# Designed miniproteins, single chains, continued (2): the designs that were tried, part 5

Each design is a single chain, and the fold is of that chain. pLDDT is the mean over its residues in the fold that is shown.

## One batch from the design tools (miniprotein)

Design m4143
Fold by ESMFold2-Fast:
Structure m4143 (fold): chain A 77 residues (1-77)
Amino acid sequence: MTKERILRLLDTHPEGLSVREIAEALGLSQSTVSRHLKELIKEGKVEYDPKTKRYRLKLEVSMELGVEALEEAVLRV
């Protein structure tokens, strides 16, 4: 589950990570990481920040947070 590993890693690094940093952390090639990141961007789960040249989670599912609440959904902030 390579995409899940990338999502978990980005979740622990809200500042974002480069392809190289993700590859080094997960023991994968940069090509493999880049391919999965493109898929995650297509799925709307990850976005690229051109200013920092880093990838980070797109927190669309967390945008509903107005107050702290516990719901049926499995979400980790």
Scores: mean pLDDT 70

Design m4144
Fold by ESMFold2-Fast:
Structure m4144 (fold): chain A 100 residues (1-100)
Amino acid sequence: SSELVDKTRKALKNMERNLKEVREEMEKLSPKEQKLLDEIAAGVLRVFYSVLLNFVAPNNPEVAKILIEFLDRLIEEFPDMEAVVEEAKEIKEKLREILE
């Protein structure tokens, strides 16, 4: 439904804002703490996408496409967040399988 698409887009915009704030905060931390925060952010991304993958995307291909486009943007915008980038790539492959 259009409402489901709109709600998904709003949730993703909020996540993008939060990741940007996390990246800015990382600049103030030690290299070890930066890696831990990146790994925590990757874990949050995984949990969020797990809900959408299991309960929303299988019956809503338009949502699956929006989720893929967002992951592409994350990979491009935050290339230095290695754990987030790796998680995004794995989730993207799973979403593409749903669309096949």
Scores: mean pLDDT 84

Design m4145
Fold by ESMFold2-Fast:
Structure m4145 (fold): chain A 93 residues (1-93)
Amino acid sequence: LTSTPEGREALEEEIEASLEIMRYSIAKLAGDVEAAKKALEEAIRELEEAIRALERAIAALEATDPAAAAQLRRMRDGMEEAKAQLEEELAKL
């Protein structure tokens, strides 16, 4: 799954989003609403980039490895769901 440049890019962006989610959690516990909001906005942006990278990887793999493409589609759907949850949290701040 990380053998394609697009798949690796998606994984790297997912890791970056996870780090921003951790920053959000720390800021929220500290009562720093501005830092929490900024971390959520960054996490959402990183997930959007990861989703785009996954869509490119899916397109590249559909002809040669449809099973891998199907796994990446499930990852993309999971990232879209995570993004929607972060957007809901951001709206509450």
Scores: mean pLDDT 81

Design m4146
Fold by ESMFold2-Fast:
Structure m4146 (fold): chain A 98 residues (1-98)
Amino acid sequence: AERVAAFLAKADEHAKRALEYAKKVSELDPELGKKMIEEINALRATDLDPEKLTQYAQNITNLADEASRKNPDAKEYTTELKAHAGAARAYKILAAQL
């Protein structure tokens, strides 16, 4: 029980950091930033289904790559965003395996 709670807490911390970077992307591209925020919130809210978690993380990665392609200045934010979204997915999957 405590290990599951610890992994879910780490997943939520990473998702919150991903949201902060998505907000920074929104300053450069409001439409893509809004879509990233929606997908990150979906990743946070979804159950511990590995297929759903992987799909949301993939959607976030695709949006981040599009933002960096359109706005090279977004690359520092999208790199951190992808790392934190990936970590959030990984910790939720670890929680599901316990």
Scores: mean pLDDT 88

Design m4147
Fold by ESMFold2-Fast:
Structure m4147 (fold): chain A 84 residues (1-84)
Amino acid sequence: SLDERYARAARLTREAMEAALKVPGVKSVEARFEVDEDGRVRVTLTITADSEEAAQKAYEAVKPILERLREETGADVEVKVEVL
């Protein structure tokens, strides 16, 4: 059902945010969650880090979770990584 897909997408998005925030040097994580008229979910995750090393570690930490998000929900997923 759409409700189950949305709940799963929200849970996996939260797990990705938590994984990124656990990386030392990550300063903030923002998620933008959009649903179109066809019920398609789009998630944009923006990670801000204080170093390139922290940014890379955060990306590596979220990648498998975001892959599951795509596979389990059909969501369109975008990751933006910013270094301060």
Scores: mean pLDDT 86

Design m4148
Fold by ESMFold2-Fast:
Structure m4148 (fold): chain A 60 residues (1-60)
Amino acid sequence: MLSDDEIMQILQEESGFSEEDVAALKAHIAAHPDERVPGTELTLREELQLIAQEILKQKS
């Protein structure tokens, strides 16, 4: 399972997120840990976890 830091590193390296974008996402998740992606049962953190894992699968 990926840590929050690993997820953010993958987004920064593979998805073109800037260091500022990653810092803003970390701050948002920390302030709103229970915030869910609209129309899903997943939190934003859980959604980003799945996206990061999918990116890693595509690189393998």
Scores: mean pLDDT 76

Design m4149
Fold by ESMFold2-Fast:
Structure m4149 (fold): chain A 73 residues (1-73)
Amino acid sequence: MSEDELLSLPLTELAEKIVEETDPEKQKKLVEILQKRLGLDVDGVLDEKTIEAIKKADPNLPEELLKKLEELK
């Protein structure tokens, strides 16, 4: 999937792709795309600030998906 396609995905679907990605380098790229969409500093690290920003941007994000993201940080 292209970077442009990833930028157009719903935040929930992008978060799901991050959780499902097993390749650390590809996962870092997905996190970078998420950070770009959230207007954060792009470091490719799924940290507390990134998780907090996605919660604020999509309050309808499933709790289970959010917990899986928190397990990856």
Scores: mean pLDDT 77

Design m4150
Fold by ESMFold2-Fast:
Structure m4150 (fold): chain A 63 residues (1-63)
Amino acid sequence: MEAAKEQIKEGYKLIDGEELPDEEVEELLERARRTAAIGLEASGEIAGKPELGRARAERVLAA
């Protein structure tokens, strides 16, 4: 996930002229992955395919 980390750093640098520390970028990425996993599980339940939602969430968290 180096590419995603780089994009977050570039975005913040363009906004405030300073690079975000790697530590904070990693925290943001982990939070985003957890949020996406929750959304995928919920979407699977709504669609009547909870197993598929869980499998997708696991893939996102393992990425």
Scores: mean pLDDT 68

Design m4151
Fold by ESMFold2-Fast:
Structure m4151 (fold): chain A 85 residues (1-85)
Amino acid sequence: MFSEEEKIKYLKKLTELAEERLKKGELVTYSEMAKAIGLSVATTRRFLREVEAEVLSGEASEEVKKAYLEFDTLIGMQRIVAAIS
């Protein structure tokens, strides 16, 4: 569906959003993610599921894998912060 360049671009945007929200101790919602990358919520969820599946199966490029891991790490940190609050 998405090109490698688009995947990297979207993941970087989502990482920036996640970093900003983490500083406030707030979780990023799918609606906020969708707005940040200019896609629908449904398309954003599908995008993240497809990228996750590619990374887990070893089908992702190293660049996409790196970008996804940076994003996933921040989302994991947000879940921990939210659980403590």
Scores: mean pLDDT 80

Design m4152
Fold by ESMFold2-Fast:
Structure m4152 (fold): chain A 80 residues (1-80)
Amino acid sequence: MRELAEKTVEAARAGDIEAANEAGLELMREFLANPSPESAAILVETVRRLAEIAVERGEVDEETAREAVAAFAARLEALV
């Protein structure tokens, strides 16, 4: 799971949308197959890092990104 998380973030940084989407989907599939606090933490960390990239690119402001990550984390916490 951590390897897929890193692959997703690295592909996003490189602007490889197809690779990022493929790795991100596999990461979500692994979480859904075995939901745990540990796998939820990996997903939240991945989304936070993706949000940081979006802020760096000027696609979203830091506050909006922070709130979106917090909302995502709360939803995942409800699943485990």
Scores: mean pLDDT 80

Design m4153
Fold by ESMFold2-Fast:
Structure m4153 (fold): chain A 107 residues (1-107)
Amino acid sequence: MAKEAAEEGAKKGLESAKKNPSSGAAAGGIGGAGGGMHASLFPEGKEGGEEAFEGLNAAARSKSPEGIATAGGAASGGASAGERLKSGEAANEGARMGGKYGREGAK
């Protein structure tokens, strides 16, 4: 399910940021943007894509490398699941999870 893919992506993002915060944050930012864009390719994914960008932006404002990496990993993982399933709903759910993790990382 897209939620499981988003959770796995979030976990990998967090682990990367713990090993190297700067690298993890950069990869998370790129992955989050990509995930949001990918979700937006589906009509159903537009809201999730917007939430992913909002969550990533919130994490970036907090200057939280772990938050950015976690949000990006979740958005990227969920979007990838959507692609494999060819499901805009799965991509949308993954992107929304990315937004949630980004906002939580911002505290």
Scores: mean pLDDT 67

Design m4154
Fold by ESMFold2-Fast:
Structure m4154 (fold): chain A 79 residues (1-79)
Amino acid sequence: RDKILQLASPEERALLLASETLSDEEVRARIEARAEELEREAYERLSKTLPPEVAKAAAYAAAAIVRIGMEFLLELYRA
């Protein structure tokens, strides 16, 4: 588990440590909230240089990658 913490970003590490005391539902809610925030930030940035449809797709993909990555790290940490 300590090796997973060493690979994680500071934000990911905070979530993994919090997962020791939070319910699975609370952890999932935090992952979703972070993914939604990232999607909004990415869209705002990308929509300045890309067409709106492409910016939306790219922002969604970036958020999905973060969500999947955080869920995968959580699974490895809890294994």
Scores: mean pLDDT 78

Design m4155
Fold by ESMFold2-Fast:
Structure m4155 (fold): chain A 92 residues (1-92)
Amino acid sequence: MLFSVELYADGKKVGTILENEEDPDLAVEAGLMGIQLGKEMGAEKITVVITSPSREAAEKIANALVEKARQMGWKVVDVKISGGKAEVTFEA
């Protein structure tokens, strides 16, 4: 299983930003792009869902996304990891 990135705005699925990606750095960049897109849409809450090949990969990618988003001034409100799935929610 490769990385995929989905975007949710105020609990509503916006779409898939990235699929079938082998590079975790590109998955993190897609997540950051998703946050910016959600903000431009006027969302109050933005959830980035990253599906990863393993739980360890999901934890690592969630951490990288959170750290980079915080450096960009984004507020992280929730982080949920279930198996290979990471759900990170931000205030826009």
Scores: mean pLDDT 85

Design m4156
Fold by ESMFold2-Fast:
Structure m4156 (fold): chain A 70 residues (1-70)
Amino acid sequence: KAEELAEEAVARAAAQVAALRAAGLDPVAVAREAGMSEADLAVVEAIAAGDFEKALALAKELAEKALKEE
């Protein structure tokens, strides 16, 4: 459940990061300008660094908090 949500979020973010890089843009700078939270920026930074294991772990923790604290 939370893991599946995190996996979908990371997959979508990874696709966007790849598209931004292909366009010659810094995906972290774009996310920061878009007003993303510090927690969301950490996920984008991990994806941009190629650390998908860290990105998935961070996204899973965020998804679990959102689901359990609702």
Scores: mean pLDDT 76

Design m4157
Fold by ESMFold2-Fast:
Structure m4157 (fold): chain A 68 residues (1-68)
Amino acid sequence: MTAEEIRALLDRLLAYARQHLPDVVPIVEKARAEMDKALAEGKSVEELVKILNDGVFAMDDALAARAA
């Protein structure tokens, strides 16, 4: 997976959240901001994957908490 592919996945996730899950949009936007900062700093693909995963887990936790 390339940095461009990771960024594109996060952009798709943000678009999906804006359409279907507005409550988690701030979580995805935070992950996107962290991704853009990491890309500007020349971080490794492994660090970009971590940012994506951290964002996905934060979304999942927020949705699970709401369902409970």
Scores: mean pLDDT 80

Design m4158
Fold by ESMFold2-Fast:
Structure m4158 (fold): chain A 86 residues (1-86)
Amino acid sequence: MSERELELEQALALALMAAAVAIHTNMSHEEAKEFLKKIVRLLQEKGVLSEEEAEAIIAAINAAKSKEEAAQAFMDLVTAAIERKL
């Protein structure tokens, strides 16, 4: 496994854990959205997501009407972005 592949797999694991935390903890809808957006920005800063990918994911999170919808949008878009790079 290359260094880049390992980074992408670690990012995917982080994204899965973040979505699970948002859904399965006592986070409010607003707290979950802010938490997930912080993870998106972290992945952008680490070069896992492009600026365009990060902005699209953040827009989807902001459009969500529940924390479950926000976590699902985050998970679907982050997973798709990382899978394209693997």
Scores: mean pLDDT 83

Design m4159
Fold by ESMFold2-Fast:
Structure m4159 (fold): chain A 83 residues (1-83)
Amino acid sequence: ATLAAQLEALVKSDDPFDQDVAVALGEIAFAITKYLPLSEEERRADLEALRPVYELGAKSPNPDVAAAFRRGLEAIEAELARL
């Protein structure tokens, strides 16, 4: 399974533990994409794969989860604009 697919499953979970893991894994996934020695093309592809999952997280009924993924989505959009 891709990292994006694993993150999506956690974001869709009603388990508070899975929701906390989703926030942590999302932050790690973005950091990996930002700091790994990837080409601009590979980085764009990874960020674009994460975008729809972060959009789902931003719509979470848990306000802390929603706020974390909104901040992450803004960071993804800012990074994509720099590529």
Scores: mean pLDDT 78

Design m4160
Fold by ESMFold2-Fast:
Structure m4160 (fold): chain A 111 residues (1-111)
Amino acid sequence: SFERPLSEEEKKVYEKLIEFMKTSERMSKIYEEALKKGLSEEQALDYAIDKMAERAAAGDEEAVKDLVALLRYLGDDESAEELERLWKEGKLTKVDILDLIGRAVLKAINK
């Protein structure tokens, strides 16, 4: 994400993600802790998403709900429903969560 300057479309999606992060007490707390450790806003966002995916994969229902809401906020209802289905089936992995979020972000950038 930081190997080159972000495009204007990428910046808009990152700003939208940061705004969403601030609406979740759990995500906001992780994000603010990362900022205090000297991470950039984009690094802190990536860190918070990674930690939320880790918690959701470990069975944290509130983390699952927050990530579903994030996917819907990005306009990817299909990925949100897939995440909920994998969780209900006990098949949800961190890799699956990060893939679904990455796919939703790419769709948002390219629209």
Scores: mean pLDDT 83

Design m4161
Fold by ESMFold2-Fast:
Structure m4161 (fold): chain A 94 residues (1-94)
Amino acid sequence: MVEVELEEPVVKGDTVIVTATMKTDESVLAAQLVLKTGKKNEIWVAHAKAGETVTMRFEAKAEDVDTIYATASAVGKDGKLLPRVEKEIEVKKP
């Protein structure tokens, strides 16, 4: 199983700080977490193996970000695709 936590984005001046965590269990062969912004389509990618927790943090310009998308995809040790985990969070600006 793959779990994804997408934290509430922190807006500090003209910068948005995004933090996402992906956690895998021992049934996972390989997992990939993709973070994407909605406006500028900036992409960050992290990989995890069985039983790993990976935290990804990035900073983007507030003008370039309205929504953050997180997608986790994984393959089980049986060679089958695990259910894809999709999360999105809107960046709340003043």
Scores: mean pLDDT 81

Design m4162
Fold by ESMFold2-Fast:
Structure m4162 (fold): chain A 70 residues (1-70)
Amino acid sequence: EELKKEYEKAKRELDRHRMEVDGATEQYRRAAKESPEAAKQAGADLETHRQRLEDAENKYKELKKKIEEE
């Protein structure tokens, strides 16, 4: 039961980080049209969100395997 709750939480976190990457990508596109400085900052923020998404994906995969193997 606890493992299933962790999996559901990890899936929500994964969805949240995907939305954050989508938002940061759109912000980067807009910033790139405004100035090089804004584009650089938005690009750095986007990379941070991509790293968080990758961590969330790894956590989700681990929990999914454990649940499916039981």
Scores: mean pLDDT 81

Design m4163
Fold by ESMFold2-Fast:
Order: C-alpha cells, then sequence, then structure tokens
Structure m4163 (fold): chain A 110 residues (1-110)
C-alpha cells in the first residue's frame, strides 16, 4: 500500500544513485539488467505486490532508453565544460520528469 509519492521518492533515490555511480565509473551506465534489478529491489522495499512490480518494470523498460540518452548528452556537456553544478541541475530535472511520467503510466496500467 505504498502511495504514489512514496514510490516517486524511492524511484528518484534509486535513479539518482545510479546516475552518480555512472559518473564515478567514467560516465558508464550499468547494464539495463542491473538497473532493472535495483529498481525492483527499491519497489519491493515499499511492499508492492509482484504484479505491481512487474507493471512498474515494464514501464521502466519503456521509458529508460530515452532517459539514458538524455543523461548521456548532459554527461558529454559536463566533460566539455567541467560545469558539474549545471549538469546536476539538468539531471535533477530529468529525474523528476522521468518519475512523474513513470507514475502516470503505471497508474494507467493498474
Amino acid sequence: MATPLEIAMKLAEAITELVLEARKNGYKFPSEEEMIERIKKALEELGLSDEQIEIAVDVFKELYPKFREEVSRIFEKEKETGDKEAADLEIGRLIHRFVIEFLKKVREKL
């Protein structure tokens, strides 16, 4: 019985940690399978049912490729400018947009 806001916060946290790890790992994202496993674990911690987690994972798989591409463009700009603060603001905006879009799509499938 996690609320949409609790799901949003947990998903934002998990995605933020993955982006920070990618930056530390020479701007290399973990595999899609590793990302999915981490998202599943975060949702399981909120007490979501297996069926709800399956729907959430499907939505994540749909939205993630575009998100990864947009973050990768920000990372390229960060490499050129050295402006980590500007990159952090743009990434934060993308994470919030991703989470809102994710919640809307999950709600449509429940």
Scores: mean pLDDT 82

Design m4164
Fold by ESMFold2-Fast:
Structure m4164 (fold): chain A 58 residues (1-58)
Amino acid sequence: SLYQGGVRLSADADQAALRERLESEFGVRLALFPESRLALVEGETREAVERAIAALRE
């Protein structure tokens, strides 16, 4: 089963670069909503999703 979490992105975030990096690094999938500054993170483990969300909150 898949784990999901949402996070609000920083206004200065390069969303395309973040998607490429974090999907590769944590094995998650990101759906990006740039007008709302929202990312939805989906992954096969809770730990991977939580780590990706923490990285997006930097």
Scores: mean pLDDT 75

Design m4165
Fold by ESMFold2-Fast:
Structure m4165 (fold): chain A 85 residues (1-85)
Amino acid sequence: SDEEERETLIKGLKELNKYLKENKEELIKEIRSLSAEDQQKAIEHLKRLKAFLESKVDKSDPVLQETLKLIDEVIKELEKAIKEK
């Protein structure tokens, strides 16, 4: 049901939020160790994940807003690294 899908999504969102809070710097470091092509793919995957979450979760949800901010911070650091080649 839509309700069960929403509950699964919210649980996944909370786990993602926790992961990014605890591992953001290590995640950035790992992605930056990849080829420029794979770094660009990672950025595109993060942008798609962000769009998916924004389309599925209530925009007033504080966990969503915090998670989107964390994703944006990761994207910005990765884009900066690619631009400074």
Scores: mean pLDDT 83

Design m4166
Fold by ESMFold2-Fast:
Structure m4166 (fold): chain A 69 residues (1-69)
Amino acid sequence: SELEELARRLVEEAKEASEDVRKAAEAALQGAQNNDVTVVLAAAHEAERVGEGKIRELARELRRLAQSL
């Protein structure tokens, strides 16, 4: 799904980021794989809060996509 693709990109961009950013990205991917929009929204919001640059942008896109579902 597009949700899972975005979450996977977020995990890849967060690979060398701090642990809190990586955990948020991984939680978003788990939520997307389980079709749990509530988990994706919470994780994407956290990733947007603690991430920066491209990570923040991807998290914001993921949050917007999840909100539209």
Scores: mean pLDDT 87

Design m4167
Fold by ESMFold2-Fast:
Structure m4167 (fold): chain A 55 residues (1-55)
Amino acid sequence: SKEKIQLQIVIDLLEIAIDTSRLIAPRLSPALREHEEAVIAQLEETIAELREKIA
């Protein structure tokens, strides 16, 4: 369905965002890096939820 295609695009964009964040993370202070890791974990959970919707 159109919704499944839209969800796949969103998943792909979120995966790109996570990869980009991981590339930048080592340049951050330890405190900012911990915050970034928490945000990445939330995005990974969101991706898992979206994948369930298109399964």
Scores: mean pLDDT 83

Design m4168
Fold by ESMFold2-Fast:
Structure m4168 (fold): chain A 80 residues (1-80)
Amino acid sequence: MTPEERERERERFLEIAKQSLAEAAKNAGMPDLAKKAEEATSVEEVRKIADELAKTAPMNSRTASLLVAAYIAIVAAESL
C-alpha cells in the first residue's frame, strides 16, 4: 500500500471503531462515554474509551458484540 492508502485505511478503521464504540456505550446507558467516542480524534483515545467501557459497562450480547467490533477496528488501525 502507498502511505496515502495506509492513512485512508487507518482513518476508515478509526471511524468504524468510533461508531461501534459510541453505539456500545449508548446501549450500555453510558451517554458520556458515547459522546467521548464520537469526539475522539486518535486511535489512542478510542482505545482508552473502549477499555473504560469494557471495565465499567453492564455487559449484554449487543454491548459485547459492538465492543468486540470496536476492538477489531482499533487493532486494524494500530496495525497500519
Scores: mean pLDDT 82

Design m4169
Fold by ESMFold2-Fast:
Structure m4169 (fold): chain A 85 residues (1-85)
Amino acid sequence: SAMLEAIRERIEELAARGEELWEKIKKAKTKEELEELLKEAEKLKEELEKLLEETSDEELKEQIRQMLGLLDKLIEEIKKKLKEL
């Protein structure tokens, strides 16, 4: 299915962006860097939520939900680091 292939490709793209975001967060040293990364993380969450709404396949939905759960933990980590600065 062309639709399922497009969703799978989008999941892979968003997963790669999540990994890049995690590496940037590990290296971030300033409040400004963390604030920019928080905005990127919130944008990624919005895109994942939209993809979840557009997805009818239950296995792909579960994969997206797992990614959203990891991203929520990442957002909490950024917010904690911002409070410590």
Scores: mean pLDDT 86

Design m4170
Fold by ESMFold2-Fast:
Structure m4170 (fold): chain A 100 residues (1-100)
Amino acid sequence: SAKVEVSNVSGTLPDGKTVEVLLKAVSETELEVVKALVDGEIAKATLTGSGNEYTVTVEKEGVGKVSFTLKFSGLKPGDEIKVTVKRVDGKFETSAELLK
């Protein structure tokens, strides 16, 4: 069974804004960015890391820049992960979903 976890969320994002990142497993230990959105608009995303841990940074000029750590296990090539980061009342709320 595949598992995904988001942690260490930091950066700047206005309250009420949502970051969405779609990632795809290239191998059991490598991810690529399919797309990144801030409030439904295309944003820049950068992946750094190796093995089962990546730092994901999403930036939308004039809106904000958010970074988080994504850890995973049990992925197969072609598996997709959706990460959502919301700014709610001055706090980050996160979810990570394995898409089937």
Scores: mean pLDDT 85

Design m4171
Fold by ESMFold2-Fast:
Structure m4171 (fold): chain A 91 residues (1-91)
Amino acid sequence: SRLEELLRVGAEVLKELALRGGLSEETAEEGAKAMVEALIAKLVEGDDEKANEILEKNREAVEALLAAAKKAVAESPELRAEAEEREERAV
């Protein structure tokens, strides 16, 4: 249940980024819902087949969500700098 709550929070963050990237509220909601349902199936239920079915059924919405979120990060100097600082430190 706590893992499910964390996954739902993660999906809401992804949805917010996608909205900033110019995605419609309808498509962002559909994509975020599909992502969280697939992650719950995979990580909470241990059902990879169910997770794959959810993602395939909602492939366009999920791809649009991720593309819009990526665009929002790329177009935001603050979010881009934060992502680069946290994920990568070149030597």
Scores: mean pLDDT 79

Design m4172
Fold by ESMFold2-Fast:
Structure m4172 (fold): chain A 86 residues (1-86)
Amino acid sequence: SSSLEATRELLIMEAGITALLILASEYVRLGDTEEARRTIEQTREQIDKTQAFLDQNKLIPQQIKDEARQTIEEARKRLEEIEKQV
């Protein structure tokens, strides 16, 4: 169903944000400042795209949308913490 497809796409986008946050954190840990900054920018762009998808999509169940909004907010806070280390 269109609802299942939209939900699946959202979950894949959320997984992508998590992977980028891990990658950014690892570049900071390794002292790779250029790759850290680049990955931080990519992470911010993916968070913004995921937020836009969530806000525009009427087919995703409300419970899943609420959980995704919380995940996005937590991701933004985590990204800010990583940025402070670069």
Scores: mean pLDDT 89

Design m4173
Fold by ESMFold2-Fast:
Structure m4173 (fold): chain A 82 residues (1-82)
Amino acid sequence: MSAEEVVEESIEELLKRGETNTAELIRKGLEAAKRGDLLEADIYIGMLRIRRSVYKLIGDDETAEIIDRAIKGLEELMEKAK
């Protein structure tokens, strides 16, 4: 599975869970990464890392793991965009 496909699946999983705001952050990060906007993509990844930590803190490990997969996919896309 490509890094882009992993990120897109993470968006779908979050939408199925009702996590619309987090899914939208991942979508914006994906769009930034795809156009090579490293600064904007890094900002969204930073926001996602904070959200991942919050979900872990409240015991929602499943949502935190979905966010972690999205972050890794976005980071891989940013590395390949060069």
Scores: mean pLDDT 86

Design m4174
Fold by ESMFold2-Fast:
Structure m4174 (fold): chain A 72 residues (1-72)
Amino acid sequence: SAVTEEMKQAAVDYLMSHSDGRVSRSLLEAIVDYVAEELENSSSPEPVTTEKLINASRKLYESLTGVKLPEP
């Protein structure tokens, strides 16, 4: 897999540190897992980086909650 567990943990930790406890860890993990699979299945030839995973997870979080998180 192009996405590592270390990358997923970094994205979850980023969302947790900026979400102010409004969302459970399990839901944040689900967001990151969904986004990771989307990025891996993308037709884009670019490799998935931790920054791409964080940014895409942040955008999905914002779409679902209406709360804007800072860029990594």
Scores: mean pLDDT 78

Design m4175
Fold by ESMFold2-Fast:
Structure m4175 (fold): chain A 68 residues (1-68)
Amino acid sequence: KEEIIKELEEELEKSTGGEASVLAAVVDALKEGASPEEILKRLKEELKTETNENGIKGLKKAIEILEK
């Protein structure tokens, strides 16, 4: 959990716009006690309907890190 949060925060530091917003939301959810499995399910559903290119990048990156 701590390792996943650290990787997400490192990617967030390098990200901007919609990508940064997605990564920040995932970090916040994990810190609030949401399980990685619950977050993964929500991100995969959001990816099906997301049309913003930077948002899609953030969702894909977060999913990749969480699926480790």
Scores: mean pLDDT 79

Design m4176
Fold by ESMFold2-Fast:
Structure m4176 (fold): chain A 70 residues (1-70)
Amino acid sequence: SERDRIVEEASRLILEFQEKMLEATNDEEKKKVIEEFIDRLNRLRERAPPEVQALLDRSIAYLKEKLKKI
C-alpha cells in the first residue's frame, strides 16, 4: 500500500540521517545534514496519508529544534 511504502521510506530516511550525523565532525556539517533531512521529510510529507503526516510533522519539529541548538 502507499502508506506502507511511505512508512518504509521514512524508516530509511531515519537510518540514513543517523548514519550521516555520526559521520559529521563539526557543527557546519551537522547543520547541513539536518537541513537536508528537514527538506527530504517535508517532500515525503506531501505524499503521505494524514496518519503518517502527523508522525512526520513531529520528526520535522524535532529536527528544527535540534538545528536551533547548533
Scores: mean pLDDT 86

Design m4177
Fold by ESMFold2-Fast:
Order: sequence, then structure tokens, then C-alpha cells
Structure m4177 (fold): chain A 85 residues (1-85)
Amino acid sequence: MLEKLKEILRLAAEDEELSAIRDEYTARLRELQQAGAPEEQLEELIAQGYGDLAEKKYGPEVGKEVKEEVMKAIEDARRRELAEL
């Protein structure tokens, strides 16, 4: 997972169309954070952003896979955090 996300971010830094998508999602995330949106909404937006970047570069099937993998990674991290409480 992490290596896949790093590669997507690296490609976004080098490609102007991918950079535009990244910047759009970054702006939306900032606006939601300032509005006090719940963590689940922020997490969904992050997953959607990675999915859209992957879709633009690799097509809709890969975009859907990346979004689902990011959401699962977020849920797994949340479950681990809760198990320690």
C-alpha cells in the first residue's frame, strides 16, 4: 500500500494534470478541516483523491482498487488504535 501511494504522489509531482487533481483535493481537504468536518469525511476525501489520481493515470479499474485499498488501510489503522484503548 504505502509504496503504491508514494508512487502516485511522485507521479502527481511530475505531471501537471495529476498535480491539478492533487491540488483540488488538497484544497477541499483544507476547507473541510477548517469547517470541522468529521474524520470519516476527511478520510473518504483522501481515499477519493488517491483513487482519482490513479484513475487519471491508469484507468477506472485501478482508480477503484486504489480507493478501496486506501479506505481499508484507514479502517485497519483505526481498528488498531481502538484496540490499544
Scores: mean pLDDT 75

